# Designs tried in a protein design run: designed miniproteins, single chains, continued (2). Part 48

Each design is a single chain, and the fold is of that chain. pLDDT is the mean over its residues in the fold that is shown.

## One batch from the design tools (miniprotein)

Design m5651
Fold by ESMFold2-Fast:
Structure m5651 (fold): chain A 92 residues (1-92)
Amino acid sequence: AELDALVAEIQALAYRAGRRGGVLSPEELARLEALVREVEAAIAAAGDEERLRALHVAVAVAFLRGRGASDEEIAAKLARLEAQEAELAAAE
């Protein structure tokens, strides 16, 4: 429940960054970075790799929606990220 509240705050900040053309104040950027680190550390401690991937996707989607990206543009970006992950895995 508390972790979900932190994730929601991260998504709100990512959306705001998108709406403002990628620009956050130094204070907002520091808050976003601190929240991401806290949530990632909590998920890593739980060993939940799927939750960590879901967090990264949710942040990217929130930012892209803030930028005014269409559902098709968001889907294309997610497909590109998935292809990059597959390429990196194949290189290992």
Scores: mean pLDDT 78

Design m5652
Fold by ESMFold2-Fast:
Structure m5652 (fold): chain A 84 residues (1-84)
Amino acid sequence: MKYLAVEIGGIKSPEEAARLTKEILAELDKHPKVKSAVAISYVADDGTYVVLVIAKLENATDEDIEEIRKSIEEVAKKHGAKVL
């Protein structure tokens, strides 16, 4: 069993953090190697919002993990956010 943790920053509002969280969890739900995922939003020291995504993976190869990470990066980029 493996875990993938990804932090996404540069989010300007709690409403945007909530939208980004929903879209990332929906994207992760499409991946057969993602058994479960949770996301937590918090305020960074600079007053911007961060979304921490933790995904529980089963039978994932390094290639699977990279594909999942890329999917998260693409969703973040569409919202003007970045993976930290």
Scores: mean pLDDT 83

Design m5653
Fold by ESMFold2-Fast:
Structure m5653 (fold): chain A 82 residues (1-82)
Amino acid sequence: KEELEKKAKEYEELSKKYRTLMDNLISQANELADKATKAAIEDPELAEKYRKLQQEFNDARLKASDIYAENLLKAKKLKEEI
């Protein structure tokens, strides 16, 4: 019982770390969107490079979201067995 509780807490802590990573990736993607908007007026090619980088950060966020959800589900299942 105590081993399952400890393992559930480990998965919850992993979920918290990936949630923080997701929030950081969202922030960075928003900064890139702002840079792209400002560059679009004077340098459309630079704006396109910023948009591509924004997409990479958005893709990383989706992957982090999947890992976050998986770890939350694992924690929930272990808590249900306790």
Scores: mean pLDDT 83

Design m5654
Fold by ESMFold2-Fast:
Structure m5654 (fold): chain A 72 residues (1-72)
Amino acid sequence: EDLERAVRMAAAPYLAEKIVEALPGEVTLEQARKIANTVALDPEPSEDVIKRLAEELGLSEETVRKAVEIAR
């Protein structure tokens, strides 16, 4: 659990870049980093977490869900 979380946290910058490459012009690197960090803590974020991220980042829930799937 702790080791798996540490590995995901270490990979978060790489996942953020992967999100930006997969969703060019739809997500900024800053937004992608916040999504990648959320997935590093919880690979299956709840709908409430997805809604809060969408509202906080000014993105659609669909965009946040796509970014979460890419970060998995």
Scores: mean pLDDT 77

Design m5655
Fold by ESMFold2-Fast:
Formats: sequence, C-alpha cells, structure tokens
Structure m5655 (fold): chain A 81 residues (1-81)
Amino acid sequence: ELSEAQKEALIEAQRFGFSYLKELADQGNIVAQRKLDEMREKLTKELGEKGPVILDKLENGEELSEEEKELFVDFFIKNAS
C-alpha cells in the first residue's frame, strides 16, 4: 500500500503531466492527443463512467475527490505491474 503522502505525490505528478499533454494537444500536437485518447480508452475500460471524469480533472489541473484518487491510484498500480 502507498502512504497518503505517496498517493498525493503520484496524483500531483499525474495532474501536472496530463495538464501539460492537454496544453500540447490544444496546440495541435498529434502525439499528445493520441496519448490522451489512449489513456481515456484505458480508464473508461477499467473504471467505467468514473474514468473519463478523472482524466478530465487531471487534464484541467483539478483536485480529485478521495474516491477518485483511490480509483486512479489503484488503476495506476495495476497497470504498472
């Protein structure tokens, strides 16, 4: 299990990364758009309706709810293994 501090650090890093990819995609970067599309598909497949909501929040630099944070951290760990 990750500590609360480790979960926060992971969410912060991902929020920064996805927000940056969104900025690049908005500027016409096709590779950034493809990465966002692939992540949206993967999150939707594994988390259903919650997946796109979490990705939209991360792309916009928004805070995740406690439930959304837990779902995303579990998704990340599962997909990193």
Scores: mean pLDDT 83

Design m5656
Fold by ESMFold2-Fast:
Structure m5656 (fold): chain A 70 residues (1-70)
Amino acid sequence: MKKIEEERKKLAQEHRDLADKYTELANKYSEEYNKARKEDPEKAITLARQYAKAVAMAKKHRDLAEELEK
C-alpha cells in the first residue's frame, strides 16, 4: 500500500526537521562555549556537555530519517 510509504516519508521529514533543530542548538552551545572558555571554565565544561548531547541527538535523528527512506 502507498499509505505506508507516505507515512514513512512524513516520519523521515519530522526526523530531519528535528536533526536540523538539534544542529542549530549545537551551534548555539558551541558559540557560548567559545565565549565562556576564557572567562568561565566551569561554564565552558557545562556548555561542552550540552553541545555533545545536541550533536548526538542531531545524528540520531539524521540516522533515523535515512533508515526510514530505505
Scores: mean pLDDT 82

Design m5657
Fold by ESMFold2-Fast:
Structure m5657 (fold): chain A 64 residues (1-64)
Amino acid sequence: SKEIEKIKKEIEELRERSKKLEEEIKNNPNLSKEERRELILEQASLTVKIINLIVKLKILEKEE
């Protein structure tokens, strides 16, 4: 399914973005406390989006 392939690709792209944010949070000593909090919240938001896409993927795979 073209939809399944699109969702899988989006999950991979979001996982890669999440990894980059995690590396920035861990490795950038110049981040203020407020900037660090904003990046943590962005990573949390990406995690929720990934979970929602995984749920959608499982529903679509069941219809195959």
Scores: mean pLDDT 85

Design m5658
Fold by ESMFold2-Fast:
Structure m5658 (fold): chain A 88 residues (1-88)
Amino acid sequence: DELARAEAEVNAVNEAIAETAARYRNVPYEEYAEEALRLFLDAYAEIRNLPKLAEDASFEELEKEAERIVEEVRPYAELLRAAREAAA
């Protein structure tokens, strides 16, 4: 089931983000933002199959692509969250 697999991957990403946020809460904003963006891009590059962009793109290009991916997948992440809450 693609939905179940996608949910598992989203949960793994959310756990990694939460762990990173807890670890970096006292780090200077600039360092925290850059590291968080890299981890986010790595996770979404894997999900969206964008390995070439991750390898060859500038930081600015990766940031713009991450923003686009976030906007594109946000409705699905919200639906998965709502479905999980309804199932609980």
Scores: mean pLDDT 54

Design m5659
Fold by ESMFold2-Fast:
Structure m5659 (fold): chain A 57 residues (1-57)
Amino acid sequence: GPLTPEQRKAKIEELKKEIEELDRRGVLAHINGQWDEVEELRKRIKELEAEIKKLEA
């Protein structure tokens, strides 16, 4: 069933925190020349951003 407004807000906050963690990991991977990991992290961040956009609509 659909999420309550409270559950939706909590999910959005959780996803935003996950994006922040992935962004930090991406910076470290970039510094270490881990280009495959950088690309994977970019894709995951885009997926989470799309999920947030759907929840905010």
Scores: mean pLDDT 84

Design m5660
Fold by ESMFold2-Fast:
Structure m5660 (fold): chain A 80 residues (1-80)
Amino acid sequence: MEEALQKEIDEAMALMIAGVLKSTASSLTKDDVPEVYRMGETLAKLGASQELVDDVVASLEKAGKDEQAKALRDGYEAGK
């Protein structure tokens, strides 16, 4: 039962990471690809939904950050 509260906290943390990535998308460079991959792994460990990750990926792609978007997706899949 305490696992349910931890899950809600993890979901809140995942939303914070997603928000940071979406707000900084236009500032990301190719040098950030390894860090974005690690953020994807962290989102998976926090139990982030596929829908949340897809929304962030779409935001990165809209900003023209295709390599970063791929890294986030790949990191998320690796972290499952």
Scores: mean pLDDT 83

Design m5661
Fold by ESMFold2-Fast:
Structure m5661 (fold): chain A 100 residues (1-100)
Amino acid sequence: SDHVIAVLDEVLAIAKSLLRAGASPEEIAAAMHAYIESDESLSEEEKEFLDRFTLRVYTLAAEAVDAAGGRPLSEEELAALEARMDAAKAAAKARIQAAA
């Protein structure tokens, strides 16, 4: 669905924006979930798929913060995390396209 792909793009944009603002993994996850739940055009199956994507993004952010020992992430660590998030989105997008 083109709409689900658009939601994936927006959810990741929200995650990256909050990550750059110094938000916690929990705050990032909450914002992604709130955006998905606010979209009344999504089916329950599409919401479940997007929730699995938000869990993956949360896990990547939580792993990066844990590896940093709770200190603020450097620019290089942020760039590496964003690249891993982009790869997760590309994988999710490929699954949507394969299901169409």
Scores: mean pLDDT 87

Design m5662
Fold by ESMFold2-Fast:
Structure m5662 (fold): chain A 73 residues (1-73)
Amino acid sequence: SEKRVEYYIEVAKKNNPDIEKEVEELIKKIEEELGRKLSEKEKEAFRKRYLGELGQKILGEPGPGEKAIEPLD
């Protein structure tokens, strides 16, 4: 569910207070590699995926490898 992804994001942020800045730098790098700016939807999707996967790993919960935390509720 969306709420579970939000929980993982909060876990990631509590573990590293600078993580939001790291996400912004990663987005900038992705934009440079693509040669274009990401849309707000693409930035939000990347942020949720990155932070959600980090939070899930911090909690030791099993995930589908290195792949998306996309909720199909």
Scores: mean pLDDT 74

Design m5663
Fold by ESMFold2-Fast:
Structure m5663 (fold): chain A 73 residues (1-73)
Amino acid sequence: MRITPSDELVALIEKEESLSDEQKKRLLTATRLEHVLPLVPSLSEELLEAVIAQFQPDEAQRAALLALHRAAS
């Protein structure tokens, strides 16, 4: 199943200066949470929140995303 990113997520991805064009394309075309995991350390807090809202991960997946983001800070 293809998950279409929200307008909010698309806008945040386009504004994110820490992401390369290739990383932005990966986020825009991600259909599974696993596709986003390698990019999490490069995401802003706002973009990470939007990704969590978009994919609606379970508690274990959400904890993993937050841990990866925190490790990069």
Scores: mean pLDDT 74

Design m5664
Fold by ESMFold2-Fast:
Structure m5664 (fold): chain A 66 residues (1-66)
Amino acid sequence: VGLIEHGLEDLRKGIEEGSEKPKEVFLAGLETLRGQIAKITDEEKRAELEARLEELEKMLRERYGE
């Protein structure tokens, strides 16, 4: 769980700070985290992390254009 939360925070900072990384790197990171979140058996924790993932996806679309 902590590694997933760390990954979400790293992606958020990269998007906000205008990382040199291309959009595709962030998309790959989001897909990796989505797969990891899907394996969480705690429904409340899974829903929390899924909400954070969706927010990052929206931020990425807004910053780099959908």
Scores: mean pLDDT 75

Design m5665
Fold by ESMFold2-Fast:
Structure m5665 (fold): chain A 64 residues (1-64)
Amino acid sequence: DSEVRQAALELSILAQAIGLPRITAEEIIRRFSPSAILALYKELQELRSDPERMKELLTRFLSS
């Protein structure tokens, strides 16, 4: 639960940083499964050297 909440907070902050529409950690938790949130967060951590790919994946995830 705390791990999922932290991941959702990081995703919320990242979305704002890259210019996506505002989404709160609570909205992410309500809309997506814990496993989906953690999986995306892990993938984005691995892609920290590729900002364009991070933006693409996060945009696609939040639009689903």
Scores: mean pLDDT 79

Design m5666
Fold by ESMFold2-Fast:
Structure m5666 (fold): chain A 68 residues (1-68)
Amino acid sequence: ADPEKAFELAKKYMKKIFGEKGLPGFPGFQAAVDRVGPAGLDLRDFKAALVSMGLPEEEAEALVKAFT
């Protein structure tokens, strides 16, 4: 696994959870993820953001681990 593949998986997972109708409650967050990718995003802050968006902590941690 590499950061680009992990980022694509994260984008697909977020799209599956939040659907196609925009960025409910998190417009700036999704735009930032799309713009900077995992190379510019602090993975600890990314995990915290995913948990705050309603992901179980275990699933958020698995996603972050996929970036390594």
Scores: mean pLDDT 56

Design m5667
Fold by ESMFold2-Fast:
Structure m5667 (fold): chain A 75 residues (1-75)
Amino acid sequence: LVEEGERLAREGARLAAEGRYREAGDLFHKAGDLFAQALGPHHPYAVYAYREAARAYERAGDLERAKEMREKSLA
């Protein structure tokens, strides 16, 4: 779970660097869920991934998903 979450987070960062923000947000969201499942929703890895998902969704113009991810990152 942690290793897969790390892989997805790295791929999300790559997609964000390419301007593919919605896909990046989706991968960071999945990474956050995997980290939350393995380590707990308040763990720094889960918080990090949800924050990156929120940022990516905001850049993609998906303000609703960005808000949802920010709320998860405050857990």
Scores: mean pLDDT 85

Design m5668
Fold by ESMFold2-Fast:
Structure m5668 (fold): chain A 77 residues (1-77)
Amino acid sequence: ELVERLRAELRKLGVPDEVIDIMVYIAEKEGLTPEQIDALVEEIREAIKKGPKAFEAFMEVLKGARDALERSEKLKQ
């Protein structure tokens, strides 16, 4: 349900589906609270307001976090 809420809010902001999938993966793995989900959506909104460079930088940080979590899961095999 929180994941569905995150997806809906990010789609309203025009975030690409592949980026939404990354954010959802991080939110599920980290067990983000509703308050943390709201804060994340607000950070995305602010990054969009600051322009494409700010949004791209924020997305690169999220991709790095997802890749680190995926590597951690593979090592736990």
Scores: mean pLDDT 76

Design m5669
Fold by ESMFold2-Fast:
Structure m5669 (fold): chain A 94 residues (1-94)
Amino acid sequence: SVLDELEELARRLRELLRRLNAGEISVEQAKAELAKLLPRIEAIAARTGDPAVETALRLARRLLEDDSASREEVAEAMEQIAVALYLAAQQLRA
């Protein structure tokens, strides 16, 4: 279901954020993992037209295009993406 996909994506983003903040992965590795999730976010945005999913997609694309982002800026952007996906999931439950 779309709800299950959104919850899984948000959980995966939060785990990437945890690993990035713990120094277990590099910024480049975090971006590579986010890039793998991008087609799934695009597919949900196309199917639902949900503004929160579209926000997550826009933020993810912007982050992947920014080669100058610091670790802190990457972490902040990943948290915003995770929050947007979580909000989309909450709206589908309501």
Scores: mean pLDDT 87

Design m5670
Fold by ESMFold2-Fast:
Structure m5670 (fold): chain A 58 residues (1-58)
Amino acid sequence: MKELLTGAIAELSKIDPDAADRLRVLSTIQSDENFALELITVLSEVDPELAAKVRAKL
């Protein structure tokens, strides 16, 4: 799961680096499960195909 979340943030940083940086900070204070849900929410607005791939691997 951690490698999947890191990969998704890296892809997001190519599209929206500010959102990616914000999510990196949140990853230090939230559980992996809560962080994954927040990441999917952000990705659904920016890249819905990537969001679907991340959701399928949870």
Scores: mean pLDDT 74

Design m5671
Fold by ESMFold2-Fast:
Structure m5671 (fold): chain A 84 residues (1-84)
Amino acid sequence: SIDERELQQLQRLLDQLGVTPEQLLNMSNEEIANKLLALERELKAKAEALGATGIDPLPSLEETIKEIEKLREKINELLEKLLE
């Protein structure tokens, strides 16, 4: 079963990415990976501007795509629940 916390976390992520649940359902794993990496780059740049040091490098596009592929079925299930 899907719990409300997972749905709320996904809603927050969608807001940060600037996409709707319907848009994300129609995106490829590569398109989703690129949007996630763009968000992570922005957050890393902001943290570095505030004096953060020793921040780990971002994963590669290929690694991010593989992670999304593993999670895609669950992501789609959560997106369908958000669409009611």
Scores: mean pLDDT 80

Design m5672
Fold by ESMFold2-Fast:
Structure m5672 (fold): chain A 73 residues (1-73)
Amino acid sequence: SALEKAKEAFKKALEDVKNATNQEQLRAAVAAAAKAMGDLVKAGASDDEVVEMHQQFEEARATGLSRLGLPPP
């Protein structure tokens, strides 16, 4: 389903954000995660799921930025 596909894409994008080895990879993974969150909302993810996913995204982004020595968002 579209929901399952978006959840899988989001999970992969969060892993890519955490494991990015350079700024280009980090930006691409962040964009992919943001897109997957939008797709999840369109596919009918609950408000609670959306809040949790936004929190996971912000934590992953902060981790990736810190790992690369980049300033926080």
Scores: mean pLDDT 82

Design m5673
Fold by ESMFold2-Fast:
Structure m5673 (fold): chain A 88 residues (1-88)
Amino acid sequence: SLFEEKKEEMLLQLYRAFQSSKEAGIEITPERVKFMIDTITQAILVELESKGEKDLAEKVKEFQREMLEMSVAEIEKLAEQTYQRHLG
């Protein structure tokens, strides 16, 4: 579905952000993860709003809320697993 594609896009962007932070020696704090989630989600929502994809935007907002309830370790694991599936 289009929603599954947007979830994968969000998680792949999070994976890249985590890797870049680790390579730069930047600590991955809960505050930094929240900032990454919010930034990635806002970019996707702007795109979806421009296309009139209201229902898809609501699903993306719900997924953002779900991610914000997760621990850093849970989000890192989810992003890593998504990256591994994308390669296979």
Scores: mean pLDDT 88

Design m5674
Fold by ESMFold2-Fast:
Structure m5674 (fold): chain A 76 residues (1-76)
Amino acid sequence: SSAVQAIFNQIFSTYDLNGDGTIDAAEIAAAQARRNSPTYRRYDTNGNGTLSLAELRAMLRALGYNLSNAQIQQVY
């Protein structure tokens, strides 16, 4: 949904350029530079500066978004 995409854009400052639900490893790596957000750091549970799909899902659910893995994968 547009709300999910807006959240990802704010946190990662990245976007799926062709809208096919695929984000490459280079885009994810670039997003790590924006991890200085308190929200991002709170959900980086292993402290490695990267959010896995599972950590991202946990963050979204804690914020009140009941999303499936498939919905998150469409924008991850």
Scores: mean pLDDT 54

Design m5675
Fold by ESMFold2-Fast:
Order: structure tokens, then C-alpha cells, then sequence
Structure m5675 (fold): chain A 62 residues (1-62)
């Protein structure tokens, strides 16, 4: 549901490093507006990049 997407998106934004938080916010906003997001923001860490990408993909499947 849209409400589940908002909750997951808010958690992802708050859990993201401050340096990429605006980019994560922009990706979340696109998903909430029904837009497709095919790439995650780059954090400079493969671990965080993978986690953010998977969570954004998860939001798009809700």
C-alpha cells in the first residue's frame, strides 16, 4: 500500500548517511509518485549501495 511505502521510505531516509540523504529522499519521492527508479544513489560503499537499492526495489514491489 502507499502507507507501507511511506513508512519504508521514511525508515530508509532516516537510516541513510547524511551525505546521501537528499538523493535517497529524491528516489523515495519518485517511487511514491509512481515513477520507476532503476539506480540507487552512490554512497561510496558497495554495502550501503546494495542495501539502498534492495530497499528501493522492495518499496516498488509493495
Amino acid sequence: SLEDKKLLGDALIKGSPSSVRSDVQAAVDKILNGEKVTSAPSTGSGFFDTVIRRMLDGMQSL
Scores: mean pLDDT 75

Design m5676
Fold by ESMFold2-Fast:
Structure m5676 (fold): chain A 114 residues (1-114)
Amino acid sequence: MEKEKKILEKAKEIASKIKDEDLEKELEELKKKYEEKKPSLSEESQTAMESLFKEIEENKENKEIVKFGLAFAKLALESEDQEEMLFYARLGTKYIIDKDIDIGLELIKEGIEK
């Protein structure tokens, strides 16, 4: 629980720094970084990253979901080890499509509106 809360706070900070006009650019830059790393990644890491990008793209019209997903994609791709990358990618996907998405989105809204 405390680990997830700290990750949500990091994701919220990253998401709040992404401008609405830069969402497509950020997504394309992160996809490019993923493709560059893909040959060195495990099948699990590839599946987790591709699932996260898929959820971001399927929710592309919802700017808050996109910002949140981009924040987790950044955390995953900036990770130096594959276990940490896998953790952030899976956590991001979980918060986008699972029961926790409302909590994640409310935290982002509260941070941006203040």
Scores: mean pLDDT 73

Design m5677
Fold by ESMFold2-Fast:
Structure m5677 (fold): chain A 55 residues (1-55)
Amino acid sequence: TDELAERLVAEAERLGFKVDLDVVRDNIRWHGWTEEEVDAMIRAIRNTAAAKAAA
């Protein structure tokens, strides 16, 4: 869970979003998100950033 939270925070920060690691970690634990679901969220964030850059 900590590894997934750190990956999500790192990707969000790389794309210019400010996120709190503790909040992300708590959300992963609370919702029981899988690695696949976290990867899907990272992909959605990347797609949103790419669409914003293209506009």
Scores: mean pLDDT 73

Design m5678
Fold by ESMFold2-Fast:
Structure m5678 (fold): chain A 64 residues (1-64)
Amino acid sequence: SSDDQSLIDDLVRHFGWYLRTHRPSDEQKEQLRAAYVKNLRSLGFSEEQIKEFEKRLDEVYREV
């Protein structure tokens, strides 16, 4: 749904901001990713949506 896409977009944007502001370790970045993936699964997001979310997080992690 559009609401689901908005949530994913907001999470990716907030993760980028958080990484730039707090500069967490690679281990902490991976823990944050894992926690959010688990949360999205619990909210009923599809595996396709989760895969796209993980790909977008990879791009953010590479840029920060």
Scores: mean pLDDT 81

Design m5679
Fold by ESMFold2-Fast:
Structure m5679 (fold): chain A 71 residues (1-71)
Amino acid sequence: SQERADTLQLIKKIAMEIMGLDDPDEAVSKMLELLEQGTPLGHEGMRKIASRLTPEQSEALNRFLESVRAG
């Protein structure tokens, strides 16, 4: 859906800003890796994402993260 696409685009943009990377997919992957390892940068990244999302977008993010962790 458009809402999911918009949410994913926003997540990718935030990840690129936090990681300082030009590749959105690489930025998301690296940020998730750092979050799983409990790094300060991973924590800052998730906090920044959470603060910029609506409740509906937060639900979409949770579903996305669950999908990534399961795969």
Scores: mean pLDDT 70

Design m5680
Fold by ESMFold2-Fast:
Structure m5680 (fold): chain A 75 residues (1-75)
Amino acid sequence: EVLPSVQEVSDEARARAATTPDPETRELYERMAAAPSLLEAARIMGEALLEKVREEGKVDVEEAEARVAAELAKI
């Protein structure tokens, strides 16, 4: 089976950005949609999630990793 292209991941990220009511989550998806590669999109998402968790002082690395893994599993 053919893996999704960068374009397909970008399209999915844009669709989620359009339907997400949370502005921070929308910005994250838009940033992923603009990424030049699948690895860069995953890195952007992971970094943004970790920064938000650190800022809130509620570090749950397992949850953050699970969210990144869920997005990567679509690829």
Scores: mean pLDDT 67

Design m5681
Fold by ESMFold2-Fast:
Structure m5681 (fold): chain A 64 residues (1-64)
Amino acid sequence: SMAALIETRRAAAAKLAQALEEGAALSVKGFRNPSVRDTYGKQGAAIVQQATDEAKAALAAAEA
């Protein structure tokens, strides 16, 4: 359904925006704490990647 696809895109966009904000916050924490910089950087990247993968899966399901 086109309506379901539009709603899924809207929900996916909101989740991606939240994931980017969380990733940015972790990057700032990593910058201020060099001993954990790599750990926080990886966590931020993982959050964004997970949100991206979930968005792709949801869009595929909405089109099926």
Scores: mean pLDDT 77

Design m5682
Fold by ESMFold2-Fast:
Structure m5682 (fold): chain A 85 residues (1-85)
Amino acid sequence: MLVEEGRRLIEEGERKIREAEEILEAVEAWEREQLASGTGVDPPPWLVEKYGARAGTPEIYEIAERLRREGEELIRRGRELLERA
């Protein structure tokens, strides 16, 4: 059923957007801590566990932006399916 599929896509998209925001919040907090400490501070452990070495590089912003865009696209597709159902 298109309605059921559309709702699932929207939910998945919302999850991806939340994950992207969690990444950005964690990275911004970590960067502020590095500046305040005057020394090297390891990236948040959960980011390193999930994204490895990329957690401590500018690539993490690209990962967050990609997740956000994927989430927005899923929401768009889901809403389109709901409108056509």
Scores: mean pLDDT 81

Design m5683
Fold by ESMFold2-Fast:
Structure m5683 (fold): chain A 63 residues (1-63)
Amino acid sequence: SSGTLVLTAPEDTTLGEIVAFVENAGARVTEVALNGVPVAEADWDTTPVAAGDVVTLRVEVLP
């Protein structure tokens, strides 16, 4: 199934680390937005995230 996951960053990190965490939990990330602004996949590992930032992920959950 597909869905939207919204989380608040608990500490400073990168979008790539958040994506890796979600995918390691058994989901596939297809789209990412940081504080409502879409971020291209090529920029995920270089995009800094500060504590308190809102990350929105479009995910497909694996069975």
Scores: mean pLDDT 81

Design m5684
Fold by ESMFold2-Fast:
Structure m5684 (fold): chain A 58 residues (1-58)
Amino acid sequence: MSLSEVFKYLRTLSVGETKEWLLKNTKLNEKEALEIAVKIVGGEISEEEFKEILKKYG
């Protein structure tokens, strides 16, 4: 699955489900994962910004 497909999938989930995915698949802490999950589900970050987060914390 590409990061593009993952990003689109996460946008269909709840904030809680996206947070759990980030905690399982990245080095983000609980607070960082929650803040990013809210932004993903709310459409406040781009796919490019998501890829940069995974590059830094994945």
Scores: mean pLDDT 84

Design m5685
Fold by ESMFold2-Fast:
Structure m5685 (fold): chain A 90 residues (1-90)
Amino acid sequence: MSLEEVVEAAREQAKKWAELAEAKGKPEAAELIRKAGEHAVEAARALAAGDEEAAREHERKGAVPFAKALGLVQGKPELGEELAKEAAAA
């Protein structure tokens, strides 16, 4: 796939997950998923440019809001906070 196709796939996936979170009455989780999706897009661009360090940095930054969103969707915000701490330390 071209870089633009990879980036668009990442955006569409984040959009779908955010819409599902909103449908479940979890708008805070939807916003966190959108933040994670933006970092996934930047990670994909960094990888395409050959910048593996920048890609890992964006993966770490995206993992934190994603972990929090998972906790909220599952009704376990404490689990999301624990996962977010692990992601921030990685």
Scores: mean pLDDT 77

Design m5686
Fold by ESMFold2-Fast:
Structure m5686 (fold): chain A 87 residues (1-87)
Amino acid sequence: SVVEEAAERLTRAALRASEAAERGDGVGFSGASIEAIGALTEARLKEGPEGGIEAGRRGLEGAREAGAGEAGIKNLEDMIKGMEKYG
């Protein structure tokens, strides 16, 4: 589903963001953040606000299970909270 595909993209983006942060790679971190925003936006547009939030939460769970670092986890958490707060 769109939600499942977006969640997988979000998990990968969180892992990449964490790896970039650990290396001090601001460009790589920004690229991973843009990918995460794209995945969340696509899920929201196709499945509505709740679909976007669900994709975000599933992606966050996948990132934690995959051992993503705190920087990538926090970045994705902040994006999900922004989506919850502002629609």
Scores: mean pLDDT 87

Design m5687
Fold by ESMFold2-Fast:
Structure m5687 (fold): chain A 78 residues (1-78)
Amino acid sequence: SMEEALEEVRRVARENPEAFGAKAEEAYEKHQSDEMLLELARIRGEYLLEQVRENGELDVEEVEKKIEEELKKLEELI
């Protein structure tokens, strides 16, 4: 089923992230639907966020937001 295919994609994203792309393509080939595409996009987003956390790097948007918050805190202390 589509749900089982998505479960396998999520498992692969956690256990073997290098194989994520191939597994996602396989899932979509078997279950071609907008719902599948949306769920694969969500899993992809979660995978990218985990990679950023693991590498100790922040997304540009998150870095900019964090800098703005720190600047506001410093301005309030002066």
Scores: mean pLDDT 68

